# Ledger of designs, part 75: designed miniproteins, single chains, continued (2)

Each design is a single chain, and the fold is of that chain. pLDDT is the mean over its residues in the fold that is shown.

## One batch from the design tools (miniprotein)

Design m6597
Fold by ESMFold2-Fast:
Structure m6597 (fold): chain A 87 residues (1-87)
Amino acid sequence: MEEELLKKRRELGREIADDLIPAIIEANIDIIRRRLGDEELVRRLRELWERVRDDLEKRRELERRLSEAVRRGASLEELREELRRLE
């Protein structure tokens, strides 16, 4: 009984995490827009997000890289380089 509940909790936690990825990506793009003010970079990030939206592994990679870049205060040049690696 308890093992089955733990398994269901892990599966539900994974589904909740995946469902939160769009909101996290949107929030990180908005932070980048506010911090750097580069409309071309924001446009490219939006285009990349639309391309990976239906690919679970690619959207997880995008969320991970954007969240790390935002946390460390990445420069405009560093974010352009990250985009080149993901495109």
Scores: mean pLDDT 75

Design m6598
Fold by ESMFold2-Fast:
Structure m6598 (fold): chain A 94 residues (1-94)
Amino acid sequence: KAPKIYNLQVEIDPNNPTALIVRFDYEEGDGNILFQVHARNLETGEERARANAERNEIRLDDLEIGHRYRIEVRAINTDTGEEDISEPREIEIE
C-alpha cells in the first residue's frame, strides 16, 4: 500500500516571495518512500517537480509573481512502485 498524504500546507517563504515551502503529513508505512512536489502554473500549464526522499518538507524556488499554482505531493514507495497523490492546494504568488 502506498503511504497516504494528508494535511498539505503551502506557504510563501517570507524571505523570498517567489519561493514556496510545501509541508505535509503522511501515514507511516513499510519501505523506502520518495516524496515529489508538483507545481502546475494555472495560467501557462507548465509543470515543475521537486523530489526529496528524506523529508516531508520541500522548497520550490523561482515561481512567477502574479501567477496561480496548483500544488500536489506524491509519495512513492520505491520498493513496490505504489503511489499516493495528495489533494491539491492552490496558491497565488504575489
Scores: mean pLDDT 77

Design m6599
Fold by ESMFold2-Fast:
Structure m6599 (fold): chain A 62 residues (1-62)
Amino acid sequence: VEEAARKAAEAMSKGDGGRAYQALVDGGLTPEQASRAAFAGLIAGNMGQKEDAAGWAVRAAK
């Protein structure tokens, strides 16, 4: 989960929601959890909080 969250965070910081979603699914999250986490990270990024996008994705996945 930690490795998947780190990879998702990196993808989210680059604005790549598809890669973030795939990293989370590969890390063992359900499609619903992965979609929610990726969406939360994209929202944080769009609000100008790119450094927090990783944190939002991890929180949404929990």
Scores: mean pLDDT 64

Design m6600
Fold by ESMFold2-Fast:
Structure m6600 (fold): chain A 74 residues (1-74)
Amino acid sequence: SEAEKLVEEFKKELERILEELKDAPLETQERAIQELVKKFAEKMKELSKEDQEKVEKEILGLYVQALDELRKRA
């Protein structure tokens, strides 16, 4: 489904950003993740309301987990 594809695309982009910025300051990594979430919020506007809710919950979960792990690293 389009929803599943968008979630997988977000996950791949998140992993790419974390790898590219692994040696960057934590604030830079957090900002990049926040920008990624905003970009995907725009993309999901094209989905049905039900699919938007599903994608939003999944992306939010991945976002929170990534931030928590980065903060624990310090």
Scores: mean pLDDT 81

Design m6601
Fold by ESMFold2-Fast:
Structure m6601 (fold): chain A 66 residues (1-66)
Amino acid sequence: GAAEREELLEQAAYLAGLRAQEVLLKHPDAVLTIEKTEEGATATVTTPEETHEFTVTVEEVKKLLE
């Protein structure tokens, strides 16, 4: 249902943010943005030198919870 979908999207955003944290810890000037989509979440870490993207899909979250 809708509540289950919202929970999976929140978990996807959380996992994407966790993956981004390793980059953030090494780059003090980095900017983190997290976008939720119908299929999952993408965390984008922008440093002065490079942009890193971490995407976690709802399907990946479902498999991790099995």
Scores: mean pLDDT 80

Design m6602
Fold by ESMFold2-Fast:
Structure m6602 (fold): chain A 91 residues (1-91)
Amino acid sequence: MEAEIERLREEVRRLLAEALAAIRAFAANPSEERLAEAKALLERLQETLGELVRLAREAGREDVAREVAAAVRAALEAIRDEAEALAAALE
């Protein structure tokens, strides 16, 4: 279980970095391809984070769930203007 939590933490970290890069790329030069890439990465990030939170809670590691969710939120808030541009394009 702990090994699975660590694997998911690494996956969330990787997906977050890729999502942030994709969101910035879209904001700098919008295109349908970049929009699709950013959307797909955000969906995968949300799914993987959800799995991590669920598994961490089952393991009694709510500290890990809270820490990782807070880090993801803080990173997305740091690029809020770019994220808002992406959200508007998805509507």
Scores: mean pLDDT 81

Design m6603
Fold by ESMFold2-Fast:
Structure m6603 (fold): chain A 95 residues (1-95)
Amino acid sequence: KREEVRAIVEKYSAKIQEILDENPTPSLENLRKISEVYEELLKELEPYLPEEVPKLRELLKKVQEAIDKGDLEEAIKQFKELVGALQEALKPFLE
């Protein structure tokens, strides 16, 4: 299961890197594209992280709400919270 989680993370990390390589400056459009990738990532991670994924989805929803309001600063802030929480949840699989 650790190997499965790593494969999922690698797959979606590659997709995020492609978006960032084309759009290195933070923008609402870039964050929207990245949020869609995170939505797919969380769906695939749910069987492995059933307790953590609901909380991560709440954080992702806050990112999406900030994007919909056109609030780039809030979107970046919420996205950093999501990334931090995801990294903590993934420590047992990546370390």
Scores: mean pLDDT 82

Design m6604
Fold by ESMFold2-Fast:
Structure m6604 (fold): chain A 75 residues (1-75)
Amino acid sequence: MDKEEIEKAIQAEMDRLVQEAERSLAAGDIPRAEELVQRLKKLADIAKKMGLDEVSERIQRAADELQARLEALKA
């Protein structure tokens, strides 16, 4: 399997999880948004283990931004 195909699959999954997390935040579904943030963090870990460091950093940044928004909603 080409590394490029795997990278595209990871990027598509990141986009899906971010979109679902944004919908959950807009709906006030904090537990669902927290689950999706944890899934993004796991995806970043997988990307890093595969040597996709820049992709991993992008996913981690997205997860951190969503986490900050979650914490603001709880405050």
Scores: mean pLDDT 84

Design m6605
Fold by ESMFold2-Fast:
Structure m6605 (fold): chain A 63 residues (1-63)
Amino acid sequence: GAAEEKRKLLIEQLEKARKYVKEAEEKGGSFKVEELDDESLLLTAVGDGKTKEVTLLKPESER
């Protein structure tokens, strides 16, 4: 159902975000988190002259 699909997306987004943050830190870069809307955040990681972005969904409890 929708809850299972949302859980899978959250796990994939979190794993992607961790990878980008780690790569940015290892290259002497930085990361930034911004609120896109009431339900989503944007993580931007910058390292070695490259920018990587991942969208994170907020939990349903924080509608």
Scores: mean pLDDT 72

Design m6606
Fold by ESMFold2-Fast:
Structure m6606 (fold): chain A 71 residues (1-71)
Amino acid sequence: EEEKKNLIKQFAELLAKHYGDPERAKKLIEEIEKSSYEQALEKLREFVDEANLSPEDKKIAEDAIEYIEKK
């Protein structure tokens, strides 16, 4: 489970780097570190939703989250 949580953290960092909100990303990473695996996934999904991504980018992000869940 620690490995899956680490993947969530890495994906959150990549999302932040690409979509240009480093402050929001820092808060998300801090929350992930304090949260359970399930809570971390929910917070990541909320971040993707709030980031106001294009439909294409949102689908890519959602597919990546699903991949992490199934890993």
Scores: mean pLDDT 72

Design m6607
Fold by ESMFold2-Fast:
Structure m6607 (fold): chain A 55 residues (1-55)
Amino acid sequence: SAEEERLVALGLAAARAAPDMPLEVLLALTRHEMRQLGFSEERVERILARLREAL
């Protein structure tokens, strides 16, 4: 979806802004933030899987 594509793009931008951050830490922080915003676990995992594929 366009929303998931936008969130993946934002995740890629965050990775580029913090190149010294380990990927697993970035993904854990992103998961936590999305869950705090009310995203379902299933939706968060789908977005993170797409982010991993794009990296």
Scores: mean pLDDT 80

Design m6608
Fold by ESMFold2-Fast:
Structure m6608 (fold): chain A 75 residues (1-75)
Amino acid sequence: SEYERVLKETIQRAFEESEKEGYELLAEYYYGLSKEYREEAERNKSDPELTKELLKKAEEYEKKGEEYRRKAREL
């Protein structure tokens, strides 16, 4: 919670200085979430339903990261 608050403040400050930097940090944030969900899926390999759900979330966050990376590139 505190870690996410600090990240959000950092991203907000980046947007104030450069929209491109803000989108780049936002992309990194979502890529980080995707990796965390993949790691949780690996730890829970013995539970196929949970693993499937965690991998779906990882894919969703990876797509969000790609979207914000693209927005940064288009600026």
Scores: mean pLDDT 85

Design m6609
Fold by ESMFold2-Fast:
Structure m6609 (fold): chain A 75 residues (1-75)
Amino acid sequence: SEIDKKVEKLVKELEELAKKYPELKDLIEEVIKKLKEKTPSLMALAQVEGAIDLLKQGKLDLARVHLEQALELME
């Protein structure tokens, strides 16, 4: 499905970003685990995509907030 392809892409991007930003590695790995456990909501996917964009910009504090919100939405 389109969602499954999107999740696979996001997981791959998060794995690379976890290597680049070890200070966020544990949080990123928790998000990856949740993405693999069940189909995320569109709101959770939006938070993950926002976090990835912020990490690519080096905005780590804002990215942390989006990653934490994604985890809360995936509980």
Scores: mean pLDDT 86

Design m6610
Fold by ESMFold2-Fast:
Structure m6610 (fold): chain A 101 residues (1-101)
Amino acid sequence: SRDSIVKELSALTGLPEDEIQTALDALSKHHRENGLVETSSPSLRDTFLTDIGFGIAKLSNEELFNRLITFSIETSLALSELPAVLAEALDYQESLRTSLL
């Protein structure tokens, strides 16, 4: 459900549920108003990580979340995919930070 997506994103980012809800409402409205067909593709997850690259290590959780919302607007990535993509991005970020000497 949408409520579960809000809670998962809030837990992953530490951002308030109200802030997450507002962003998802805007994203959902954008997809609806532009007649976009939401997509769910593993390749889009890889594309998101590739687009950010090593710069992800310098992003805050809020900045990373905002980058993901922008990516979803540009690619029509389904809202249901956002928690999984964000979790993978956070794992990648942690991996890079741990590898920095």
Scores: mean pLDDT 80

Design m6611
Fold by ESMFold2-Fast:
Structure m6611 (fold): chain A 55 residues (1-55)
Amino acid sequence: MTLEEATEIAKKFLEAFGVPLTPAVRKYIIDQLIKAGFSREDAEEAVRRAEEELG
């Protein structure tokens, strides 16, 4: 799975929860991406990129 795929999934979560993200919601999204098979590094970078694109 690619960082691009992780970023698109993270963007969908951000659209659902709204921005800015609380630390708890951020951790939830990262944990969901890891459970989906993304690495922690890719999950964290995906959330960071999604916040940049939507902010």
Scores: mean pLDDT 81

Design m6612
Fold by ESMFold2-Fast:
Structure m6612 (fold): chain A 86 residues (1-86)
Amino acid sequence: MTPRQREDAELALLQMHVAVMDISRDVELSPQQLQDQIAQAQRHLARARRLAARSTDPALVAAARDVAARLEAHIAALQARLKELE
């Protein structure tokens, strides 16, 4: 597998994670589930940022930055929901 094919596959997986979060945004979650989803989203965000920093393909960098921005928005929303339950 070429480095480009590996980067494309990593981006596709990150996009799938964000799509699942988009679909699940209205699901009622316990405080523990919110904490777990925040931690998972933060791990995906770190991966998206590393992909954007390492890739030499402008289109892939742009897509990885888009994924990172969407993950940041989801993390902020989950953190706000958690604070309302504390």
Scores: mean pLDDT 85

Design m6613
Fold by ESMFold2-Fast:
Structure m6613 (fold): chain A 75 residues (1-75)
Amino acid sequence: GTLTLTTNAPTLEAKVSAVVDVLNSLGIEVYDVELDPEKKTATFHTNKGDITAEFDGNTATITGVPAGSYTVDVT
C-alpha cells in the first residue's frame, strides 16, 4: 500500500530519518537505505521487502508498505 507523510524536517536526510521512524513504528525493520538526492527518492530494504519514498517539499509518498494505505502527519 501507500503511506503519505507530511513533515517539516529541514533536510532530505532528516526526512529520510522521519520515514524510518514511521516504518519502525509500524513494526517494519529497516536494514539499509539507498538515497538518491538527485531524484529525491530513497529505497528502504526492510524485513517486509523494498519500500520506496519520493520526496516533494514537505511530503513523502511511501510505496510498498504492506497491508493498506496510511496518512501520518509529523510536524
Scores: mean pLDDT 78

Design m6614
Fold by ESMFold2-Fast:
Structure m6614 (fold): chain A 83 residues (1-83)
Amino acid sequence: DAAFRRRLAEALLTEGTRVGVPEILRYQIALEVIPKSSSLEEALTQASALLSSLTPEQIQAARNASAEEIERARRELLEMLGL
């Protein structure tokens, strides 16, 4: 259901922005979590667990991601959502 996946993406991206997750990680977490989630609560729980499993080095690498890398991840998410 494309509409359901788009609602999950909106919630995940909104929450990720609110808590200060680096932009590329917001897209990558959504790409990982949405296909595996059957509810909003499950998606948010999985995203939180995934974020908590990242090392400081992985988070720093995400903060240093290029505009091209961020745009690639964004396009992959839009393609998954049928946009």
Scores: mean pLDDT 88

Design m6615
Fold by ESMFold2-Fast:
Structure m6615 (fold): chain A 70 residues (1-70)
Amino acid sequence: ALRERIEEVGREALRVAETVPAAEAEAIDEEVAAEFRPALLAALEAGAPEEELLRLYLEAVEALLERLRA
């Protein structure tokens, strides 16, 4: 499940990277990071399992890819 999700996200990221200029990608990345950072930091402080941290990270990357396509 998580591994397949990571692989899918990786393939999508490569596709998006070929079509989106770096400057635009960086701006969207910063916006998404600001949105998801508090949840990731809270989980880290709480000592959440690595699987939960990975899930939160994947949610952030999926949101980033969605916005890069828009």
Scores: mean pLDDT 75

Design m6616
Fold by ESMFold2-Fast:
Order: sequence, then structure tokens, then C-alpha cells
Structure m6616 (fold): chain A 55 residues (1-55)
Amino acid sequence: SAEAIREEVVAEALRETNAKLAEFDAQGITDWDEIVKAFEEIAARYRARLAERLA
């Protein structure tokens, strides 16, 4: 169902975001511009994936 697809895509996006945050922490990256750009890229990819799967 469309609801199940949305839940799956959101769960995947959250897992990747959490993993990326852990990577930044492990690497000592504190450049907020770099962090924000990475999160925007993740969000854009999952928005596109959601649109594709619901098409």
C-alpha cells in the first residue's frame, strides 16, 4: 500500500540520517554548512525515491 511505502521510505531515510550523523561525530566534523548540505542531499534523494515508488 501507499502508506506502507511511505513508512518504509521514511524509516530508511531516518536510518541513513542517523548513520551520517554518527559518521560526522566519529570524524570530528563540526562544519554545520557541510552537515546541513549532507542532510539536504539525503532528504532530496528520499523525496525522489518516494515520488518514484508512489508513481
Scores: mean pLDDT 84

Design m6617
Fold by ESMFold2-Fast:
Structure m6617 (fold): chain A 73 residues (1-73)
Amino acid sequence: KADEVAEGLYKAAEAARELAKQYPELRELFLQAAERFQKAGDDVKKDPSAVDKALKVLGEELARVGQAAEELL
């Protein structure tokens, strides 16, 4: 359900904010991911057809975080 996807995105945003506190070297990356997850969740809440676009945002942010973590750590 779209509401569950939005809740998952809000949880991901909260987790990213907590990671930004724990890993200052990656703070900017995690805060940007949190902002994008929050927006994607808001978009899905307003329009269930945005789920497809939200999943692409999730994939892009996960790839970006993984790449940066691999190169910095």
Scores: mean pLDDT 78

Design m6618
Fold by ESMFold2-Fast:
Structure m6618 (fold): chain A 59 residues (1-59)
Amino acid sequence: GAKASAAAGAAAGRAGDAAGAATMSHEWQLLGVKSEEGIRAGQAGDAAAASAANERAAA
């Protein structure tokens, strides 16, 4: 149902955040950039992914 889809969308967004933060941190570590940038990119990705997933679930 819609409630289950919304919960799944939020969970998928959070999972994307973790994966995004990890991959971005790895990429920027090679450039000598602080991991804080990776965390910020992951958080931005989480928000966008969660929003897109919830929008698709609602449609």
Scores: mean pLDDT 60

Design m6619
Fold by ESMFold2-Fast:
Structure m6619 (fold): chain A 60 residues (1-60)
Amino acid sequence: MEEYRKEVAKRLLELARLGGATDEQIEAFEKAYKEGKSPLKFVRDNPELLAAVEAGAAAR
């Protein structure tokens, strides 16, 4: 389970960066990940970060 959470977080972070997420949004995501929170739930609960992830995915 931990390996899956790490891989999901890595992919979401890459998409968010590609989609233009701010440094503050990236830091908030990394902090949540380190605190053991679900990466998918965190992105879902943060519309601005979700928009960046979706924009990054569309760019591929």
Scores: mean pLDDT 79

Design m6620
Fold by ESMFold2-Fast:
Structure m6620 (fold): chain A 77 residues (1-77)
Amino acid sequence: HMSKEELDLEIEAALVIMEAALARNGAKQGKITPEELRRVAERAEEMADEAEQKGYKDISKLLRDVAEEMRKLAEEL
């Protein structure tokens, strides 16, 4: 049922979510820069916009939440 494009987007989304989890842990340990957090947020937001345009609401929502969290962490560092 899932298209190749949808599957590829889900895989990319999963990778960004994993990157965000590592970035959050890095921020807690003081091992990541605000710039690195901002880049993860930008990537997540771009993918969320693409997912939304293609009608993948759940993927878009997850990626927007990730982007918001990463942006907030970058501002707090």
Scores: mean pLDDT 81

Design m6621
Fold by ESMFold2-Fast:
Structure m6621 (fold): chain A 95 residues (1-95)
Amino acid sequence: SAFDKDLEKISKKDPALAKVLEALKAGDLNTANQLAVNLLKNTSKSKVKSVVEGILGAAYYTKGPKTAQKLKEYLIDKLPQYAKVINQSAKDLNV
């Protein structure tokens, strides 16, 4: 699938992001949530928007809108300092 090809490319450039996407694909939402929070805490401010878009887009594509919405809400709850960029990323993706 297109997602599997993108995941392979991402795993070579950003292994930490790839692990989040693999957990989402597997339906391991607890692991995906924890890995996503840890990844964003260690992401530079300039890259946060693109990383959030990758995570939310993958959740939407692999599991659908309800899972993407729950992940968005979890990320805002755990990382309230990123609430504005997370909400903007979701809006830009139409999630």
Scores: mean pLDDT 82

Design m6622
Fold by ESMFold2-Fast:
Structure m6622 (fold): chain A 90 residues (1-90)
Amino acid sequence: MTLLTITITLKPDASDSDIANLVKRLQDALLKTPGLVSFEISVDRAKRVITVKAIFESKEAAQNFLNSKEFQEIVNDPVVESVEVKLEEL
């Protein structure tokens, strides 16, 4: 199993609606990914940071999520400042 941690930092002018829309898109993308075991999404609205922790059956499943069109569109959203990704084998 593989733990995927994603930290998404949003631009200072990102609205609460922008955050809510990104969280929904992340949930939808994760749920469409074969090999997903569980996930948790947390939001720090004051810092405009979204943290995703997802457990996948394999590193390949986690990598397929990262390479998905849906995730690429999230990373390229104009309200996103930076994305940090960590993969850890369990």
Scores: mean pLDDT 89

Design m6623
Fold by ESMFold2-Fast:
Structure m6623 (fold): chain A 107 residues (1-107)
Amino acid sequence: MLPKVAYVGSYEMAELLLPDMVAQGVDVLVYGINMSRYPSIEEAIEDALRVVELAREAGLRVVILVVFDSSTPEEVKEEVLERLRELAPDAVIVSSLEEAEAVIREW
């Protein structure tokens, strides 16, 4: 059976929708982070970690989809992705929707 997936773009939406997601049998939460919305990398990482903890407590698997501005240097992209993987080892960290869908299909 294909996993049931929910997509959220903010911690606030994840928190509000979590009880309904659990009741509906959602298996995977995909959390999209738009890096251009954050004044710092640290604040973006903090929000991601809050969503990971929320999903873990609910028994959901979590995919963090990190969306970068086209002007972001590759070194900065790699640093953000590596830090998220170190801080949230139970989450799958991807940088495209296609990567997220590929990972979910393997589950």
Scores: mean pLDDT 79

Design m6624
Fold by ESMFold2-Fast:
Structure m6624 (fold): chain A 93 residues (1-93)
Amino acid sequence: SPLQEILDQVNDLYDQFVNENASLEEVIAKLEEIADKAAKYHPRLGARIRRSIDVIKELLKDESVSENQKKLFMEASLTSIRMLLYIEIKLEE
């Protein structure tokens, strides 16, 4: 499934982020690329991932949120996106 390749990319991105090999800005840029790729194969899933990215971007611009809280939110958001991809893959099997 093309969605499995996308899930593998999100898994790699998560590992890069938690190992401090990717910045918040780099992760957002990669997630936008992933959302566009997902939309090509599954438009509704791509739109859902894009919505998750928009929520992340809004929180990351919030000056009342600490940098540590932003990092935790990114990790949680990546986990949520991974779960969305996993569920869609299983529904299409």
Scores: mean pLDDT 84

Design m6625
Fold by ESMFold2-Fast:
Structure m6625 (fold): chain A 83 residues (1-83)
Amino acid sequence: SEEKLESLAKYLGISVEVLKQLIDVLRRAAKILGEELTEDEIYSLLLKIKNDEPVNASDELVEFARKLLELAQAGAKEVPEPP
C-alpha cells in the first residue's frame, strides 16, 4: 500500500505526505457530501482526475478534488495562513 501511494504521488508530482493529506481531506469532504469513499476509491478518483478520465463521484467532490490537487502541485503557497 505504501509503494502504491509512492507511485501515485510521483505520478501526481507531489510528496507522499501531501498525498496522504489529500486523501484524508477528500474522505472528510466525501462524508460531508453524503458519500462514503474508501482510501482506495479516493486513490482511483485522483488517478482518474490526473488522466482526465470520467469519475464515478458527485461533480461537487470531483471539482473540489481537482482544485486541491492543483493547489498541492503548486506547493500550497497560495493558501493564506489562518488568523
Scores: mean pLDDT 76

Design m6626
Fold by ESMFold2-Fast:
Structure m6626 (fold): chain A 73 residues (1-73)
Amino acid sequence: MTLSKDYSIPLTSEELSKLAEEMGAGKVYYGDKGENVKKLQEKLRELGVSIEVNGEADENLRNGVDYLLQQLA
């Protein structure tokens, strides 16, 4: 199987929440702010994703998750 750019499609809010819970951050939805978002951002950085830990589930988080998914395929 060949890798395609289609794998870069962002997670849905439900998939993001599940990923965050599996990583020990708790529930995170796009547009959220606070400790759960910071925990998810810290876990992404531990996995080699270049992301700012700002506590906002904004475009920076979306881009960081997209990058991680591209690396896992």
Scores: mean pLDDT 72

Design m6627
Fold by ESMFold2-Fast:
Structure m6627 (fold): chain A 74 residues (1-74)
Amino acid sequence: EKAEAEAAKRTAKGLIEKGKKLNDKEGVEMLYKTAKLAEEGAEQARKAGKEYLAEVLEEMAREARETAEELEEK
């Protein structure tokens, strides 16, 4: 469970950084897609009783979505 959460967090952060570096329409789309996948992953984790993993994925989804919104406004 903790190892899964660490792996998910590392993957999500890598995708967020990649989206930021692109800083274009494709980067914004990648960030929104990352947020959606993390939200879906959190829902599945909650259904499986993995509350810690769900919480980490929800945090990553929020960060990805906020980053996409910031890039979209500039």
Scores: mean pLDDT 80

Design m6628
Fold by ESMFold2-Fast:
Formats: sequence, C-alpha cells, structure tokens
Structure m6628 (fold): chain A 68 residues (1-68)
Amino acid sequence: PLPPELQELGGLEGVNLELAEGLVKAGYRSVEEIAEAEPEEIVERVPGVDMETARRMVRSAREILENK
C-alpha cells in the first residue's frame, strides 16, 4: 500500500509514482500544498520536473480542491 501522500499526489495530472515520491521528498505533502505552489518553485525543488509538468500539476491540484 502507498503512503497517503503518494496516493493523493499520484492523482495529479502528469504525476507518476516516481514524481510523487520526488514531490514528498521536496516537502510537498498534499494536493493543497501543490495548488498553492508556483510552477517555477516546483521545478527548482524537484529534480526531473519540467515547467510543463509543473504547470499541469498545479492546475490539476487547484481543480481537485475546487471539486472537494
């Protein structure tokens, strides 16, 4: 079973298990934290994340919060 943080972050558009682990390692624990982050911040803090992926993650996170 995956940790709750990995399950939640794995639901973001463009995020696979390895990327979700990278997000947790960089200090992002929840969809809410990703939604509040700037895409540039994620690219700087998470190795292997490009700007397109970071923008998609932030947008996906904000969409999830709107539908909760």
Scores: mean pLDDT 78

Design m6629
Fold by ESMFold2-Fast:
Formats: sequence, structure tokens, C-alpha cells
Structure m6629 (fold): chain A 74 residues (1-74)
Amino acid sequence: SDADLQAQVDAYRDGALSVIERLRAGELSVEEAQMAIDALIDAMQQLKKQASPALQAKIDAIIKQIQAEFDAAA
């Protein structure tokens, strides 16, 4: 269901934001953070294939937010 997909997307988003926070805190290198963020974005892109158009749009917005936050932190 979209609710189950949304819960997985929310978990990946929270994971990505945690990685970015750890990068900002100096706990991760930019390279380590990039690898983790790329893996989480790939996971969200796979979930997007199973999602409704409305959820696909939300996933795209989340990925864009994550990329912008990472670029600002790096």
C-alpha cells in the first residue's frame, strides 16, 4: 500500500537527514556521507517504481530536499 511505501520513504528520509547532520558535526567525511546518501536515494528511487503518482511526486520532493541539504553541508 502507499501507506507502507510512505513509511519506508519516511525512514529513508530520516536516515539521510541523520547522515547530513553527522556530516555537519564532523563525524563523517564528505566521501562517507556521499556514499550513504547515494544508497538512500537509490532505495527511494526503487520504492518510487511501486508508488502512486501522488507519492512519486512526494518522493521526488524528498530526494530534492536531501540533495540540497547535502550540497549545503558538504
Scores: mean pLDDT 87

Design m6630
Fold by ESMFold2-Fast:
Structure m6630 (fold): chain A 82 residues (1-82)
Amino acid sequence: SHMEKKKNELLNQVIDLVKQGRISEAAELLRKALEEGVITPEQAYEILREVEKRLGRSFDVGVLEVDLAVYVTVKKIEEKKK
């Protein structure tokens, strides 16, 4: 599906940014995609799981920053639905 292609493109971009140490850019990329509705919260969590799986614990600080960005954005989306 078109959404699945966008998720995979975003996953590859996040992995490349994290591997380059561009952690804040990776976090902002996911936050913006969530806020703009390019991906769903479920797809964002799938991306986080795949990043952790592929990069292991080698980028713990980077993965944590990205996780926090997703969590905060999901909470803001949930608040708007109440």
Scores: mean pLDDT 74

Design m6631
Fold by ESMFold2-Fast:
Structure m6631 (fold): chain A 88 residues (1-88)
Amino acid sequence: SMKEKLKEEAEKHLEEAREYAEKAAAQSTPDEAGSIRNAFLLIEQQLKEDPEIAKENAKGLGAHFAHLPEMEKMEEKLLEAAELRKKI
């Protein structure tokens, strides 16, 4: 179904965002790595319950962690996942 395909595409973007989060965390201090992982987990949970809140929480992560190029990519992938989830 179209709904199943949108869910699958959203999950793919979410997994790509996770990979970028882990790459950023690997380059960070322990405290910053914790903040990155916590931000990812919050948005992952919100994508299932309220994609609009997930989108708002993802916005600005790249700017907030501007010294980590992977965080801009994480933001892009999370925003794509949220837009797909909003269509379900």
Scores: mean pLDDT 88

Design m6632
Fold by ESMFold2-Fast:
Structure m6632 (fold): chain A 94 residues (1-94)
Amino acid sequence: APPPPLTEEELALIRRIAEQREELRRELEATDPSLLEEAARLAEEILADWEATAARVKERLAAADAEERELLETVVRLAVGEALLRRAEELLAE
């Protein structure tokens, strides 16, 4: 049986996340392209084990200075967005 259809609100949220992901990707690429690779790795870790990944990220954020925290937070936002979009694509697949 096909998966249940997503609500209009869920589809709107996915679109907003996709648009925000592209903006964050461009911002990080302009800063340092290696941050895009870090975000991609973090997205894979989130998909594999959210609880362990969240704990590690929290420890890094706590230890970071203000500038490092801002960059890490941006990387985390992109990674979460990519993981959510990948899950949404799986849910929409036949």
Scores: mean pLDDT 75

